# Designed miniproteins, single chains, continued (3): the designs that were tried, part 113

Each design is a single chain, and the fold is of that chain. pLDDT is the mean over its residues in the fold that is shown.

## One batch from the design tools (miniprotein)

Design m11917
Fold by ESMFold2-Fast:
Structure m11917 (fold): chain A 94 residues (1-94)
Amino acid sequence: SLEEIIAEARRLLQELLARASALQDTDPEAAAHLLYVAIGLQEAIEALEAGDWEGARKSAELVIEQARELRRRFPELAELAERVIRVAKRILEA
């Protein structure tokens, strides 16, 4: 359901922000990439809540590309990136 997609996206957003905060001093590049993914996911959530399906799809496509880059550059974040890609794909299919 739409409510389940939004709830999962919000949980991932909080996890992305927490990981970025934790990595800020030790791996600032990973932290910055996590923040870019978080910003895109936040925009997708806001578009969904506003009923802006075109905006939500565009944000979800960008989030998938950013999460693929995160997974490629930071293998230790691969599982988190894959979860983000799955949620973004669910937004595209909604």
Scores: mean pLDDT 89

Design m11918
Fold by ESMFold2-Fast:
Structure m11918 (fold): chain A 99 residues (1-99)
Amino acid sequence: MWRERALEALERLREALAAGDTEASSEALVELFEALMPEAERLGKELNASRLSAEAAAAIAASTGYLAVAQGLSPEEALEIALRTLRESLEELKKKEEE
């Protein structure tokens, strides 16, 4: 379910950006972040990362998905990149919690 919501958010983001609709683009970006949160929370528990690190990683991943779509990548390609960024960001943020 979350993966389908993330793809729909990325597709709406692509369409909103093509139309120059900043309000719709902002709403789609927030929905992408919210769609990624369940996976961020699951990975956070797996890695013993804080909820704050999971939220930060989801925000970084959503922003990466936005950039990928803005650069002309498909929603599917953008989601794959966002999910890789989610894991990498969460691992780095977890390391910073240990400092």
Scores: mean pLDDT 85

Design m11919
Fold by ESMFold2-Fast:
Structure m11919 (fold): chain A 113 residues (1-113)
Amino acid sequence: SERDRLLALLEEIRKLLEEAAEKSEDEEIKEVLEEVSRRLEELIERMRAGELTAEEAREELEVLINTLLKALDYFLKTSENEKDKEIVKELVKGIKKLVEEYLPDMEVPEVDV
């Protein structure tokens, strides 16, 4: 179902965020990744509880992804930590690939990676 595909997408993005947070040395980026991961867990739980339609969950995910990608873009432009920048670049590529596969009509902010 469309709901099951969206749940799978949410779980895959959450895994990417948790892996990136664990590998990151910068506390500020780690906090951003952990916060978005927590909000994705809440969205997954609300969907599983039947509190959200697939359309409502998609809209909330779109807001979360747009907010996240803007924060990651800012980090890439301002950070001097090359290891964390490499982690964030791979995260952005992973998110873009998942969104293109699962939600090809979704507009995402441009992030040069």
Scores: mean pLDDT 85

Design m11920
Fold by ESMFold2-Fast:
Structure m11920 (fold): chain A 85 residues (1-85)
Amino acid sequence: MSDAERAVAIEFLEKLLEKFDEVDGIQELLSEEAKEKLKKELEERLKEYKEAYTGEKASAEEKKEAYKKILEEVGELVQKLIEEE
């Protein structure tokens, strides 16, 4: 993962965690245990990305591609938790 990908991942995960309880229907789709597990996994990933981030400057194109990747990764994690419960 590049520093551009880490920067985008950090920003995205912080916003996702902040708005996690505002997403309609997610509270009913995920059990209380699965919801807590998802929050912990997202918090752990955020911590890892912050620790690995070096502050290297990235192009706008690299940041855009990184944003697409992190959106897909988080989406897959949510889908897995819903399916496997």
Scores: mean pLDDT 68

Design m11921
Fold by ESMFold2-Fast:
Order: structure tokens, then C-alpha cells, then sequence
Structure m11921 (fold): chain A 91 residues (1-91)
């Protein structure tokens, strides 16, 4: 399925951007919270829970937005691409 392929590609791109962002930009507490929220997001996607996925996206976006980093715009762009792919996958 094209939607599943696009979701996988967007998830890989987000993971790479997030890893780069976390290397220098986040405290250990923020890293743990982002890992937990990312796990919650993928569990919602696996369960085809659109409301849960949207809630997780909003929390991830908010937390990334609180962290000052030169990588912030790149990881937020990757998150928006992941959101678009997830919405297409869940439709």
C-alpha cells in the first residue's frame, strides 16, 4: 500500500531528525518524555486510533517547540510530514 510505504518513509525521516535534535538540544528528562510520546504515537497508529495519534502529535509538537535548537525547524517539518502521512494511512 502506498499510504503504508509513505508512513514508513516519513517515520524513518522523523526518527533521523529527532535523533539529531536530541543529541545536543534536550535534557535527559525531555529525551525520556519525547521517547514516551513517540511510543504513544506509534501505538495509536498501530491501533488505528486517529484521535490518539492527533493528541500525541500535538504533545510532541508542543514539547519540541519548547526546546531551543538549530535543529528544531527540521524536526518540526519532519513531524508535520509524518502527520500528513499518518492521516492518509488512517483514512
Amino acid sequence: SAAAQALLEAAVAFGKALAKFLETAATEEQKKELEELTAELFEALRARDAAGAEAAFARIRALIGEIDSPERDEVLAALEALGAAARAFLA
Scores: mean pLDDT 85

Design m11922
Fold by ESMFold2-Fast:
Structure m11922 (fold): chain A 88 residues (1-88)
Amino acid sequence: MEEERIRRTVEEGVRAALERVRELLKKREGVEEPPEEILEEVRREAERAAERVAREYVDESEEERLRRAVEEAVRAALETLERLLSSL
């Protein structure tokens, strides 16, 4: 029950984070998407951030938990992307 709700929150957070990352890459570079390896690392960091938030705020409403998880997943994804792109 609670694990299923956490799983759905994490999945939505990761999806939103990856969509934001792809939108920023399109606007910033105006070129092709980064290698899949970079996107996989971004996804893993977003997943870890969303899961931590979802578990920490288990007592919150589903809307509040989802909002926090999405915000933290997006933040982690963007920070990870910036770090990896700086290494190219």
Scores: mean pLDDT 74

Design m11923
Fold by ESMFold2-Fast:
Structure m11923 (fold): chain A 91 residues (1-91)
Amino acid sequence: AEEPSPEELEFFRAKVLENKEELEKDPVLAQMNDDHIAFVIARRIKAMRKELGENASEAQIVAYLDGIGVPQELHPLYIKLYKEYLKAFPN
C-alpha cells in the first residue's frame, strides 16, 4: 500500500476527531490511538482511489469496502470521507 503524505495524514487526523465515535464501531480501529486510526483510514482511502479512481460510484465503493472487511455500518462514513478526500486532493 502507498504511504500517506504528511498533508494527507493531517487531513485524516481532523476527520478522525470529527468522526471518532462512529469509527470506533470498527473493533480493529477501537483499539488504536487517533494517529494510528488516521494512518489506517488514510491508507484505505488512498488504496481505494488507486483501485477505483475519482469517478467511482457508491456501489463500487461499497463493494471495495466489503472486500477489505470494513463493517457495513461504516460504509456511509467511508463514502463521505472518500468524496471529501477527492475534493481536498484533486488530481
Scores: mean pLDDT 85

Design m11924
Fold by ESMFold2-Fast:
Structure m11924 (fold): chain A 73 residues (1-73)
Amino acid sequence: VKEKLEELLRRLKEAGKESEERRLALEIHARMQEVIAELGRAPEANSDEEALELFRELLGEEWLKKALELEAS
């Protein structure tokens, strides 16, 4: 679960080249860092589905959509 979040953050850093994409990447990056921190506190969250639910709870559906789009590339 945490590794998947780290991969997303890594891809966000690589994808951010233009101004708009850079802003999106930075905002999503910051939000996802909060999710990773909360995920670290939740010892029961050990599945990808639970990680996605935490994303939805912490980031909201709109940020989840954007994060998933970036993950899909």
Scores: mean pLDDT 59

Design m11925
Fold by ESMFold2-Fast:
Structure m11925 (fold): chain A 87 residues (1-87)
Amino acid sequence: SLLEEFQALLREFFDLNGEASDLLKKLTDEKLKKEIEELMKELARLAGQGVRAVKAGDEAALREVNARMRELIRELKEKLKEAKKVI
């Protein structure tokens, strides 16, 4: 279901957010640091939109949130892999 997918995406984001916070403390590449911070900020915004969509029963909005979160989580994972190679 859309709700189960959203819950899975939220759990993955929470895990990645913890990892990103630890890496950002060690990261000296200002461009990569900014890219990771912007991705985390946008994911937090989408998570809020997803919660509102669930409360409203807006399946179309939740589907769009889930699709966008999947893409940004994928991008964040790649940026975190890059960050791990340079610390």
Scores: mean pLDDT 89

Design m11926
Fold by ESMFold2-Fast:
Structure m11926 (fold): chain A 70 residues (1-70)
Amino acid sequence: SGRDYLQLGDRYFRQGDYDRAIGYYGISSGIFRRNGDQQGLGRTLRNIGDVYRRMGDFDRSDYFYQLSDQ
């Protein structure tokens, strides 16, 4: 479930559809957090950081990278 949404986020990120990528990563992160999957959560948060970085939103990018390391 969380992994499926992570893969959807990755697909839209590769296509440059940042809004859909963030949406699917958001669903994925919520599922991993609820299930206690720290590895899946960290990976998803890092990927959200990568999207914001590509959008030039360095403040939100840094925030999500910091979250992914916890």
Scores: mean pLDDT 89

Design m11927
Fold by ESMFold2-Fast:
Structure m11927 (fold): chain A 74 residues (1-74)
Amino acid sequence: MLEELAEAAIAALDTSDAEAVRYLNRLGDEMIRRGVDPSVVAARVTAIQLLLVAGDREAAKELLREWVREVLER
């Protein structure tokens, strides 16, 4: 489920960057399967990864939560 993948990605952001990237990619694939434009998914994943590189994990989590909320409200 999309919510479970999102929760797993958020939890992974606190423990392992490699696991976080793995769950973000799975979440992106699930969003594409649900009809989200692949270019929009790529932009969102890139933005979250840039926040992780900058060390802003809370901003990365917030951006991920907002993105999942937008997709679920469609």
Scores: mean pLDDT 77

Design m11928
Fold by ESMFold2-Fast:
Structure m11928 (fold): chain A 70 residues (1-70)
Amino acid sequence: MKEKVAQLAAELTARVLKQLEQGRSLSEALTDAFNQAMELVKKGEITIEEGRQIYSDTTAAVYAALLAKQ
């Protein structure tokens, strides 16, 4: 459902931002987020369409946060 997608996207966004603050590269942090979304799809917890939406929302939120910091 929509609420679950928004919640998971927020959790992955927080995870990516924390990894960036710890000195991890953007590409490594986003790859981790992608793998987390795909693992949820593999386990049948979300659909492939929901996984794609979660990753898209996570990526957009991360870039917005980085642009705000400049």
Scores: mean pLDDT 82

Design m11929
Fold by ESMFold2-Fast:
Structure m11929 (fold): chain A 98 residues (1-98)
Amino acid sequence: MNEEERRRLYAEQDLALARMILGIARTMKERGKAEAAAEAVRLLVRVARRFAEEARREGDEELVRELAELLREGARIAEEVGALEVAEEARRAAEEIE
């Protein structure tokens, strides 16, 4: 119970941080700050890859799937601001962690 609760708390914190970074990317895109939006997506790629490795070790397939979805949304934001290399990097990260 205590160990399961601790793992769930860490998973929730990881997902919350990834969602916050994606939210920053959306906000920067809405404000016309293409470079800042692309940098937020790059940060999302780095943290999502790390969190997915940890989630996979714990057998948390749901967290891995949710992180992959956030990466796909990050890729769309990067593409919409013209950061095509960042969009490709985010899509590749989503495929690799699933």
Scores: mean pLDDT 86

Design m11930
Fold by ESMFold2-Fast:
Structure m11930 (fold): chain A 63 residues (1-63)
Amino acid sequence: KILTPEQIKKALVESGLVDEEQAREIAERVGEASPEQAAAELVASGVVDAQQAARAARELEKL
């Protein structure tokens, strides 16, 4: 399933791992992506570790 930047931003903010500004930057960088692709970009951004990204990926899969 492909997520929109808006859905990715919302899920990241709801995860509590990043603030709204960081979530916006990450969502804009990712664009339209699968939950797996969005989680990989979150790890690549350096904001979260792999364990935190796995939690975010579960939240993204609910969208």
Scores: mean pLDDT 74

Design m11931
Fold by ESMFold2-Fast:
Structure m11931 (fold): chain A 100 residues (1-100)
Amino acid sequence: SKEEMEALKEIILLQLEKLIEEVKKNPTLENFKKLTDDLIDTLEQWAKDLPEYKELLDKIKEIVEEAKKKAEEGEMTPIEAMEEMKEKVEKLLEEAIEKV
């Protein structure tokens, strides 16, 4: 379970890193919205495939949805929303691993 959690963390962080690179290349609201929607869909699919991690994956999805909403409402730029999302996801994953 700890090895599985570590593996899941690595996969999630890799997807997040890819999103960050794509946003930095095209830091538009439209691109950020599309990339966050794709990540949300991926997280929903993983939650179905890995029901033991559904609570963790749902919390990550909520962080991504919040970042998307803040950018759409003009509260944050896409870059600012992305950086806050990254910090919140990394913290959540670290806390989840410590509990195992």
Scores: mean pLDDT 85

Design m11932
Fold by ESMFold2-Fast:
Structure m11932 (fold): chain A 87 residues (1-87)
Amino acid sequence: VPVAVVRGTVDEDGEVVFEVLEQPDDPLAASVTLQQALLDALRKFLRAKERGELRPGSTFEGRGRYDGRDSEELVREAWELLQRLRG
């Protein structure tokens, strides 16, 4: 099963830097799994931020697997996270 892995790290300014650790070679699988991995890492970051638990050097790992989900579902998830960032 194609898998993507991303890591977010909180820097000394309290900003998050994301890096790709693993991605599939197939462009379609890479597109879907990277979006899932970023959403997973971002959800973990936002939960820690909302709880006031972020510290310099904190890390958040996100994972995505190709499970047949389409781009519309991923767009809806991204929209939900965007609303949380604005609230």
Scores: mean pLDDT 75

Design m11933
Fold by ESMFold2-Fast:
Structure m11933 (fold): chain A 81 residues (1-81)
Amino acid sequence: MELKELSIAEIQALAAYAKAKNKEWSDEEMQKKLLEALKNPWKPGKELAGWALEYLKEYGGPEEYIREVEELYRSLAAAEE
C-alpha cells in the first residue's frame, strides 16, 4: 500500500469508522496500520509523521510507539533543513 493512497484524511476516516462502528479494532491493529504506512518502502514526509503523532495522542497509543514516531518526525524535520 502506497502512502499516496493512505492520506491523513483516509487514516482519520478509518479511525472514526472503527470507533463509530464500535468495531473492536484493537489498538495494536490501528497502530500497526500507522506504523505500516510510516515504514512502507515509500518514506513519508514530515507532515504525515507529524499528523501520526497527533493521531496517536488522540487515540491513546502506547508511549513507546509514540516515542518511535516522534523520533521519526524529528529525523524528517532535520532532513528538511
Scores: mean pLDDT 54

Design m11934
Fold by ESMFold2-Fast:
Structure m11934 (fold): chain A 67 residues (1-67)
Amino acid sequence: MIEELKKELEKLLEELKKAKTVEEIRQLSGRINELLQQLEKLDPELAKEYEEKFKEVEKEIVRKITA
């Protein structure tokens, strides 16, 4: 269900923002990518929206780890 995918993606994005280790980030990012692939098959427009949110969150955490 699209609504279930949305709720899980929102939850995982919030968990990703709170992640402190590279391992946590890797596992959460993997799960998010998996759900985004499922969402893309059901609703490509909505998948783009969540993919953009995911990239913004990754950009923030990568800056903190790399700097």
Scores: mean pLDDT 79

Design m11935
Fold by ESMFold2-Fast:
Structure m11935 (fold): chain A 67 residues (1-67)
Amino acid sequence: MVQEFLEQLKKESKEQLKKGVPIDQVIANAKLAAQQLGDQLGLSSAQKQQLVDQAIDAVREAAKELA
């Protein structure tokens, strides 16, 4: 589930960046999605923060692949 979420997030982030959405906004959206998933899965605060960090990395990787 988490791996599929991160793969889908990277794909969606790529599409948002291609449409001209600023990277800061894409990162903000990714953080919210990761927090919501973490809450839904009942993750600890530490696990939720790790998921948020992974979501930010996915957005940054998407941006690098488009450059």
Scores: mean pLDDT 83

Design m11936
Fold by ESMFold2-Fast:
Structure m11936 (fold): chain A 79 residues (1-79)
Amino acid sequence: MKKKIEELKKKAEELRKEAILYYSTSGLYMMGAEAYRIAGDEELAKKYRELSEEYEKKGEELLKKAEELEEEAKRLEEE
């Protein structure tokens, strides 16, 4: 049981680290979108905003999966 809990926690941590990378990339694209909007480049502003939304969504999916694994590990610890 303890070994399975440790494995679930490790997988959750890896997914959280990957989610942070996607969120960070999303933030960089959002900053780029704002920079292009200020510069008057509407096409690049839109493209960077779409990329930001795509990476944010991927980060959310990874975070949700990490949370599910953390909840499973917690249930096993409480048994």
Scores: mean pLDDT 85

Design m11937
Fold by ESMFold2-Fast:
Order: C-alpha cells, then structure tokens, then sequence
Structure m11937 (fold): chain A 110 residues (1-110)
C-alpha cells in the first residue's frame, strides 16, 4: 500500500540519518515511518532505532520508553531487550538491566 511504501522509505531515511550521526533526524524519520503504517513489519525495528538514538543523546528514560514500545509490538525482538537493558544500566537499575540482558540472550539462543 501507499502507507506501507511510505513507512519503508521513512525507515530507510531513519537508518541513513542514524549512520550519519544525525540522531534527532533519525528519530523524526522513524516516528514518521511508524505513523505512516503502524502495522509495518519494520515497526519494532523503528521503535528500537528511536530508543538507540535516545541512548546516543544520553536520554536514557526516553530510550527505555521506546524500547518498551518495541517489546510491546514484538516481544521476540532481541535488540529491544538489549537496548532497554543498556538504558537501565546507565540509570543504575542493575537488576532490571540483568533481567533484560538475560531475556535478549534467551531469544538469541532459541
């Protein structure tokens, strides 16, 4: 669909912006991709990309919230669990970080 094509294009633009170190632009493109087609198979990846961009900006609570959105959409998306664990560790939430890292590792071992 037109909305799916827009979502795929925004995802590609978000990845390019992230790779260039433009984390704010990456967040904007990923948000536009999610809004264009929330049912896209790329939606968990785009939520994870927003979380990673927030980590790069030092916004650990925002990163946790976006990784949670990725997990809510796809609990098997291991990158979101690892990302949330890193953000929790940066806030000193070591027990939650350990649980998130374990879940990410369990998913990769499956």
Amino acid sequence: SSQRDQSIQFHSQGVDAFDQGDFQQAITFFQQGIDADPDSPLTPTMYTGIGMAHIRQGNFQQAIDWFQQSIDVDPSHSSAWFGRGRAHRRQGNDDQAQQDFQQGNDLLAS
Scores: mean pLDDT 92

Design m11938
Fold by ESMFold2-Fast:
Structure m11938 (fold): chain A 69 residues (1-69)
Amino acid sequence: MEEEIKELLIKRYEELNKDNPPEELEELLEKIRKTPIKNKMTKEQLEEVEKKIEEAKKLAEEKKKEEEE
C-alpha cells in the first residue's frame, strides 16, 4: 500500500515536472514530507521516496535548461 502510494506520488511529481515550474515541485515535496503518510512510513521508506523525488526533480532541471538554452 505505501509502496503503491509512493510510486503514484513519484509519477505525479514527474508529470508535474513536465509543465510546472520548480516552485510547484518544491511545494509537492514539502507536502509529501509533512503529510500523515510521513508518520506511517519507516526511515527506509522515506529515504526511498526522497531519492526518487530528487531524481524526478533533476529531470525537471534538465528540461528547464533545454527550454532556456
Scores: mean pLDDT 60

Design m11939
Fold by ESMFold2-Fast:
Structure m11939 (fold): chain A 104 residues (1-104)
Amino acid sequence: SSLRELIERIKAAKSLQELYDILREEALAAGANSTLPPEATVANAAAHFIAYVGGVAGPEAAREVAARLQALIAEMEREGLPEEEQFERLKELIIEELERLIKE
C-alpha cells in the first residue's frame, strides 16, 4: 500500500530535512494547505504529519496523533535533547502512527 511505501521512505530518511520534505510532500498530496514556514524544524515536520493524517484518516485521527506528537515534543524540550536525538524520536513515533493506520 501507499502507507507501506511512506513508512519505508521515512525509515530511509537520514536527517530532519529529509523527513520534513517527505512529510510536506505527502501532506500537500493529501490536500493540506502550505501555510507553515519553510524551515525544517521538529514542530513543522510534526505539523505536516498531523495534516497528512487529517487528509487520509480524518479530523479525529489527526487530533489523537497531534496529542501524542505534542506530548513527545514537550518531553524532548524539557529534556533538552540534541537535534539528532529529537529527529530519531520523532521519526520513531511517526512510523508507529503510520503502522497504526495500516491496522485500521
Scores: mean pLDDT 82

Design m11940
Fold by ESMFold2-Fast:
Structure m11940 (fold): chain A 85 residues (1-85)
Amino acid sequence: MSEEELREKAEEVKKQDLEVLLEKYPKLAENPEALKKVEALLTEAMDLYVQAVLSKDPAEAQKLFAQAQALAQEALELAKKVEEE
């Protein structure tokens, strides 16, 4: 897969993930601070994912994948918290 294809795929996944979160947790759209934080976390997670795929060191790639997953989970937990409050 080319770097360009990887970047396009990451951006598409980010947009889809955000749409799913907004559909499931509509109060997130009413909280601009939380929404910006969720978008920032998803953006950083996708950037780390791209870096992991492009990494030539498997140990570094594994750490970057773990960090990306943790940030995506934080975004989900933040969206849930906003909806429940």
Scores: mean pLDDT 81

Design m11941
Fold by ESMFold2-Fast:
Structure m11941 (fold): chain A 82 residues (1-82)
Amino acid sequence: SYLEKAKKYLQEAAKNASDTEKFKQYGLKAVNYASELGDELATVAAQTVGEIQRLAQAGADKSKIEEVTKKGIKKLEELAKK
């Protein structure tokens, strides 16, 4: 499903947050798959990608990036139920 792909690519973006090209590619895929479900899900995916990028640039540990990613995924799941 588009939801499962959006979630997958958010996780891949988080894992590759220090690799600029991979992060950009996975982040774009996450937002694109979320957009197939609606504008609100696309916005949440884009905001989550931006938060991951900000944390990585600030030198946050992997667990903080994972926490933000899980929060974003949970919000996508909640929106997809509507």
Scores: mean pLDDT 87

Design m11942
Fold by ESMFold2-Fast:
Structure m11942 (fold): chain A 70 residues (1-70)
Amino acid sequence: SPLDQQIAQIWQQMEAQIKALLAETKEQVKKNKPSKEEMLKLTKELFTRTADLIGAGFEQVQALKAQAQA
């Protein structure tokens, strides 16, 4: 359906942003050669930022579904 295509586009954009975040985090690890404690901190930050991106995508999908149901 047209709605499914719009939802797919939102998820594709989210995936692209997550991929960019992963690439940035990988470069930080490579550059700084972090300790165990620093790795845990970077991992926590990566999960937090990923959750924020997923949440934003969820909100956009919910808005589209609400409009389709109205």
Scores: mean pLDDT 84

Design m11943
Fold by ESMFold2-Fast:
Structure m11943 (fold): chain A 67 residues (1-67)
Amino acid sequence: VTQEQLDVEVELALLEIKAAIAERSGDYETAIKYYEQAVELARKHGLDPSVFEQKLEELRKKLEEAR
């Protein structure tokens, strides 16, 4: 892998960790922001965003249900 690819994978892992922490805290808005960043970063570098997109869908539903 290239250094750029490695750096992107590390950044995606950090975003996923931050999002998971926010979700466990009940901060779904912050979790959504981190997963949105992960999706955009993955797409920009030709990586599969599917796991992050699925998580975004779940979190957005939770926000709607909390109304």
Scores: mean pLDDT 80

Design m11944
Fold by ESMFold2-Fast:
Structure m11944 (fold): chain A 62 residues (1-62)
Amino acid sequence: ARHAVARVVEDFEAKRPDELSLKKGEVVFVTEELPDGTWEVVTGEGRRGRVPKSKLEILAEL
């Protein structure tokens, strides 16, 4: 999977144990794109989890 930097465009609240809650305006690193339309991300604080791609805006692909 390609690595990327993304910004959260809308608050997201985790509904499953593998998901990560994020606030609008946070910048995260995308580590993996999943076939179900979710992305695995890591925050600057080291929190990791899945979020729907619709909640993220890609700023740069690495």
Scores: mean pLDDT 81

Design m11945
Fold by ESMFold2-Fast:
Structure m11945 (fold): chain A 81 residues (1-81)
Amino acid sequence: SLDDVIAQTEALNNELTQIVKNKVTLTIDQIDQMTDEYLRLDDQIAAIVQQQGRVTPRQLQAGMTIGVGLIHLTIQRKIAE
């Protein structure tokens, strides 16, 4: 459901926020795993949007949260290489 996808997105975002706040160094494998989780959630939002035929503010907010997380992980991955 949309509520489940939003809850998972919030949980993943909170995890990434704590990692950044605590200056935890992620391995490339950990970055790739978290990236895959964000992409999976993005695909689920896209599927819900297609089923509903429209985009709601809740879906836009979740998509934006995923986008910011993906940008953050991309930068961290380049530094870790």
Scores: mean pLDDT 85

Design m11946
Fold by ESMFold2-Fast:
Parts: C-alpha cells; structure tokens; sequence
Structure m11946 (fold): chain A 93 residues (1-93)
C-alpha cells in the first residue's frame, strides 16, 4: 500500500518532468521507481533507452500521457514498431 502510493506519486512527477523536457529529472525518477519496485526494472531500462535518444516534445508528451494512463508498455511497443518500419523503409532504397 505505502509502496504503491510512492510509485503513483513518482509517476505523476515523471509525467511532469517529461512535459517540461527535464530528461535528467525523468531519469532520476525512473531510478527511484526501480529501487522501490525492482519488478519494473525491464520497463525502466526500456524507458531509459527511449530517453537517451533525446526524443522531441511531442514524443515526451505522448510518454507522459502513457505514464498517467498506465499504457507505458503499449507506448514502448508502438515506438519499437516505428523504429522497425524506418529500418525496413531504408532497406527498400
């Protein structure tokens, strides 16, 4: 219960950091989430990879919304599909 309440608060702070474009703060919050809930390690590592690619404001807003709606896994799948499609598109040239 207390652990879940902390995760919910950190998710709100993460969404705010993402909307502000504060990638350093977003990464710190992800580390805190992983420390409180190690079962989220894989998801946190995938989010860190996404943030290290320096996504634009529109993509950060989409991620912030996914965090708030609990649809982060779908967001990451959609992102990987887009990356795969761009690789296929380049291979067709």
Amino acid sequence: AEKEAKIEQLKKELAEALREGDLERALEILDEIEEIDPSRKFEVEQLKLFLRERPGKEELEKLAKAVEEGTVTKFLIDWEIKRALELIKKALE
Scores: mean pLDDT 81

Design m11947
Fold by ESMFold2-Fast:
Structure m11947 (fold): chain A 75 residues (1-75)
Amino acid sequence: PSEEEFEDDVKAALVEIQRAVALIAAKNGDSKENIEKVLEWLKEQAEQARKEGFTNAAKAYEDAIKELEEVIKKL
């Protein structure tokens, strides 16, 4: 794989870690306001990743956003 492909894969893996942390915080009863701020940040990162051509990272952010939005709706 190219360095560009490697960077995209690494970013995607980091997004999966960030997703897990955000979901744990949400389920552990962290502030809905704080979780919504994380959601806004994730949306910005997803848009940036797509503009930069990091497709795997962008998809990982989008998946995290959908999952976190579902959790927030129940708070």
Scores: mean pLDDT 75

Design m11948
Fold by ESMFold2-Fast:
Structure m11948 (fold): chain A 61 residues (1-61)
Amino acid sequence: MKLDEEALEKALVEAGVDPETARNVARSLVDQGADAEQVRFALRALGVDEKTAEEIVKKLE
């Protein structure tokens, strides 16, 4: 999976994550080459609910 940093940042902000935090997390995940499972895990760790995290991961396919 190739992650789009800008799409990830936007999805995090839409999920209620602070814009500065969303930008930093999106950059980190893209730099690390995170897969869909790792992205889902990171979203849940940020307090994004499971349903919203799954929707974001589906959008990033």
Scores: mean pLDDT 76

Design m11949
Fold by ESMFold2-Fast:
Structure m11949 (fold): chain A 71 residues (1-71)
Amino acid sequence: SDTEIISQIGLIAYEAVKDKVPPEEAAKVAVRVANYASKGDLKGIYEELEKYAGPEVAKKAVEKIKELLDS
């Protein structure tokens, strides 16, 4: 279901940033990325993740998220 896919996307975002920011901030990033995913806003997802985890981690996370959205 779309809800399950969005939940998985939020988890990918959390895992991407959890070692870079405090837990409360990582949770907020996960929620924002899940909201971008629900709108199909891949650019928003990339920019959010790049801000906290850098471009390489953001690129890899977006590639995983694209796989989930295309399934």
Scores: mean pLDDT 85

Design m11950
Fold by ESMFold2-Fast:
Structure m11950 (fold): chain A 65 residues (1-65)
Amino acid sequence: SELERARVTALRVLLNAQDKGDVPLELIEAVARGELSVEEFAERTGVPKEYIEGALRAAEQVLAA
């Protein structure tokens, strides 16, 4: 889906900025689809929950523009 793709892209940009470019794509896709919680993804990656939520919101805003 377009939303899933936008979320994956936003999350990958965030993870690279946090020096977490080695996070598996499958894990990123899982949170982008809502199969993994933002809280659990934050715990597994070490990236603050607020940053992950910000990236997901940014993806939604791009599709709404």
Scores: mean pLDDT 84

Design m11951
Fold by ESMFold2-Fast:
Order: structure tokens, then sequence, then C-alpha cells
Structure m11951 (fold): chain A 120 residues (1-120)
């Protein structure tokens, strides 16, 4: 995993990665805000606990996976000619997996994407 991630990192600049990190953090922060609004409006205790866990998983994503996602997005933008909308879709997808399935599921999904990019 780390060797494949470094392969992609070598194909992009540190400045590109920092720009994409800002975008990834922005998407994660928007999802946390949306979940917090849902939590405030929810009256069902089971749904409250589910929303609290989703917030925690997105916060863990924000701390652990932001740079890895930023490297993938920077590589795709520079080398694959994908649209900004498709790149934003990838970021939203990663955040949504963290919110609904947990940060470990999001990490696995990102690892599979990195492997696909290196093997193509």
Amino acid sequence: YKERLEYLREKVSPEDIEEEKRLVLGVADMEISALELDLKSTTDEAEKKKLEESIKQVEEFRERLTEDVAVVVAYKRKHLGVSGGELLGFIFGAVQIAATEGVEAAEEWIREEIARLVEE
C-alpha cells in the first residue's frame, strides 16, 4: 500500500497535494455539518446514536485519510484527464463510505483505487 501511494505521490507536486487536501477537508467538514444538523433535528435515540457514530467516522477520515485521498485526486487531475466533477465525486464517495460504513471501509476503498491506478 505505502509503496503504491508513494508511486502516485512521485507523479504529482507537493503544491498539488496541498491544494487537493484543502478540497478534501472542505468536503469532510460539510458532511460533518450536515450530520450535526440531522442529529439536532432527530428525536429517535437509535438514529441519534447512528448519527453520532457517523460523525465520529468522518472525523477519523478527516484525520487519517485526507492526504491519501488528496494524492489520488492530484494524480487523477494531472494524469488521467478526468473532470473536476468526477474528482469531487470521488472525494464525496470516500467521505460517504466513511459516514455510512466506517473509516476502515473508506481506507479499503481508497487502497483498491490506488492499486487500480498503479496497475493500469
Scores: mean pLDDT 85

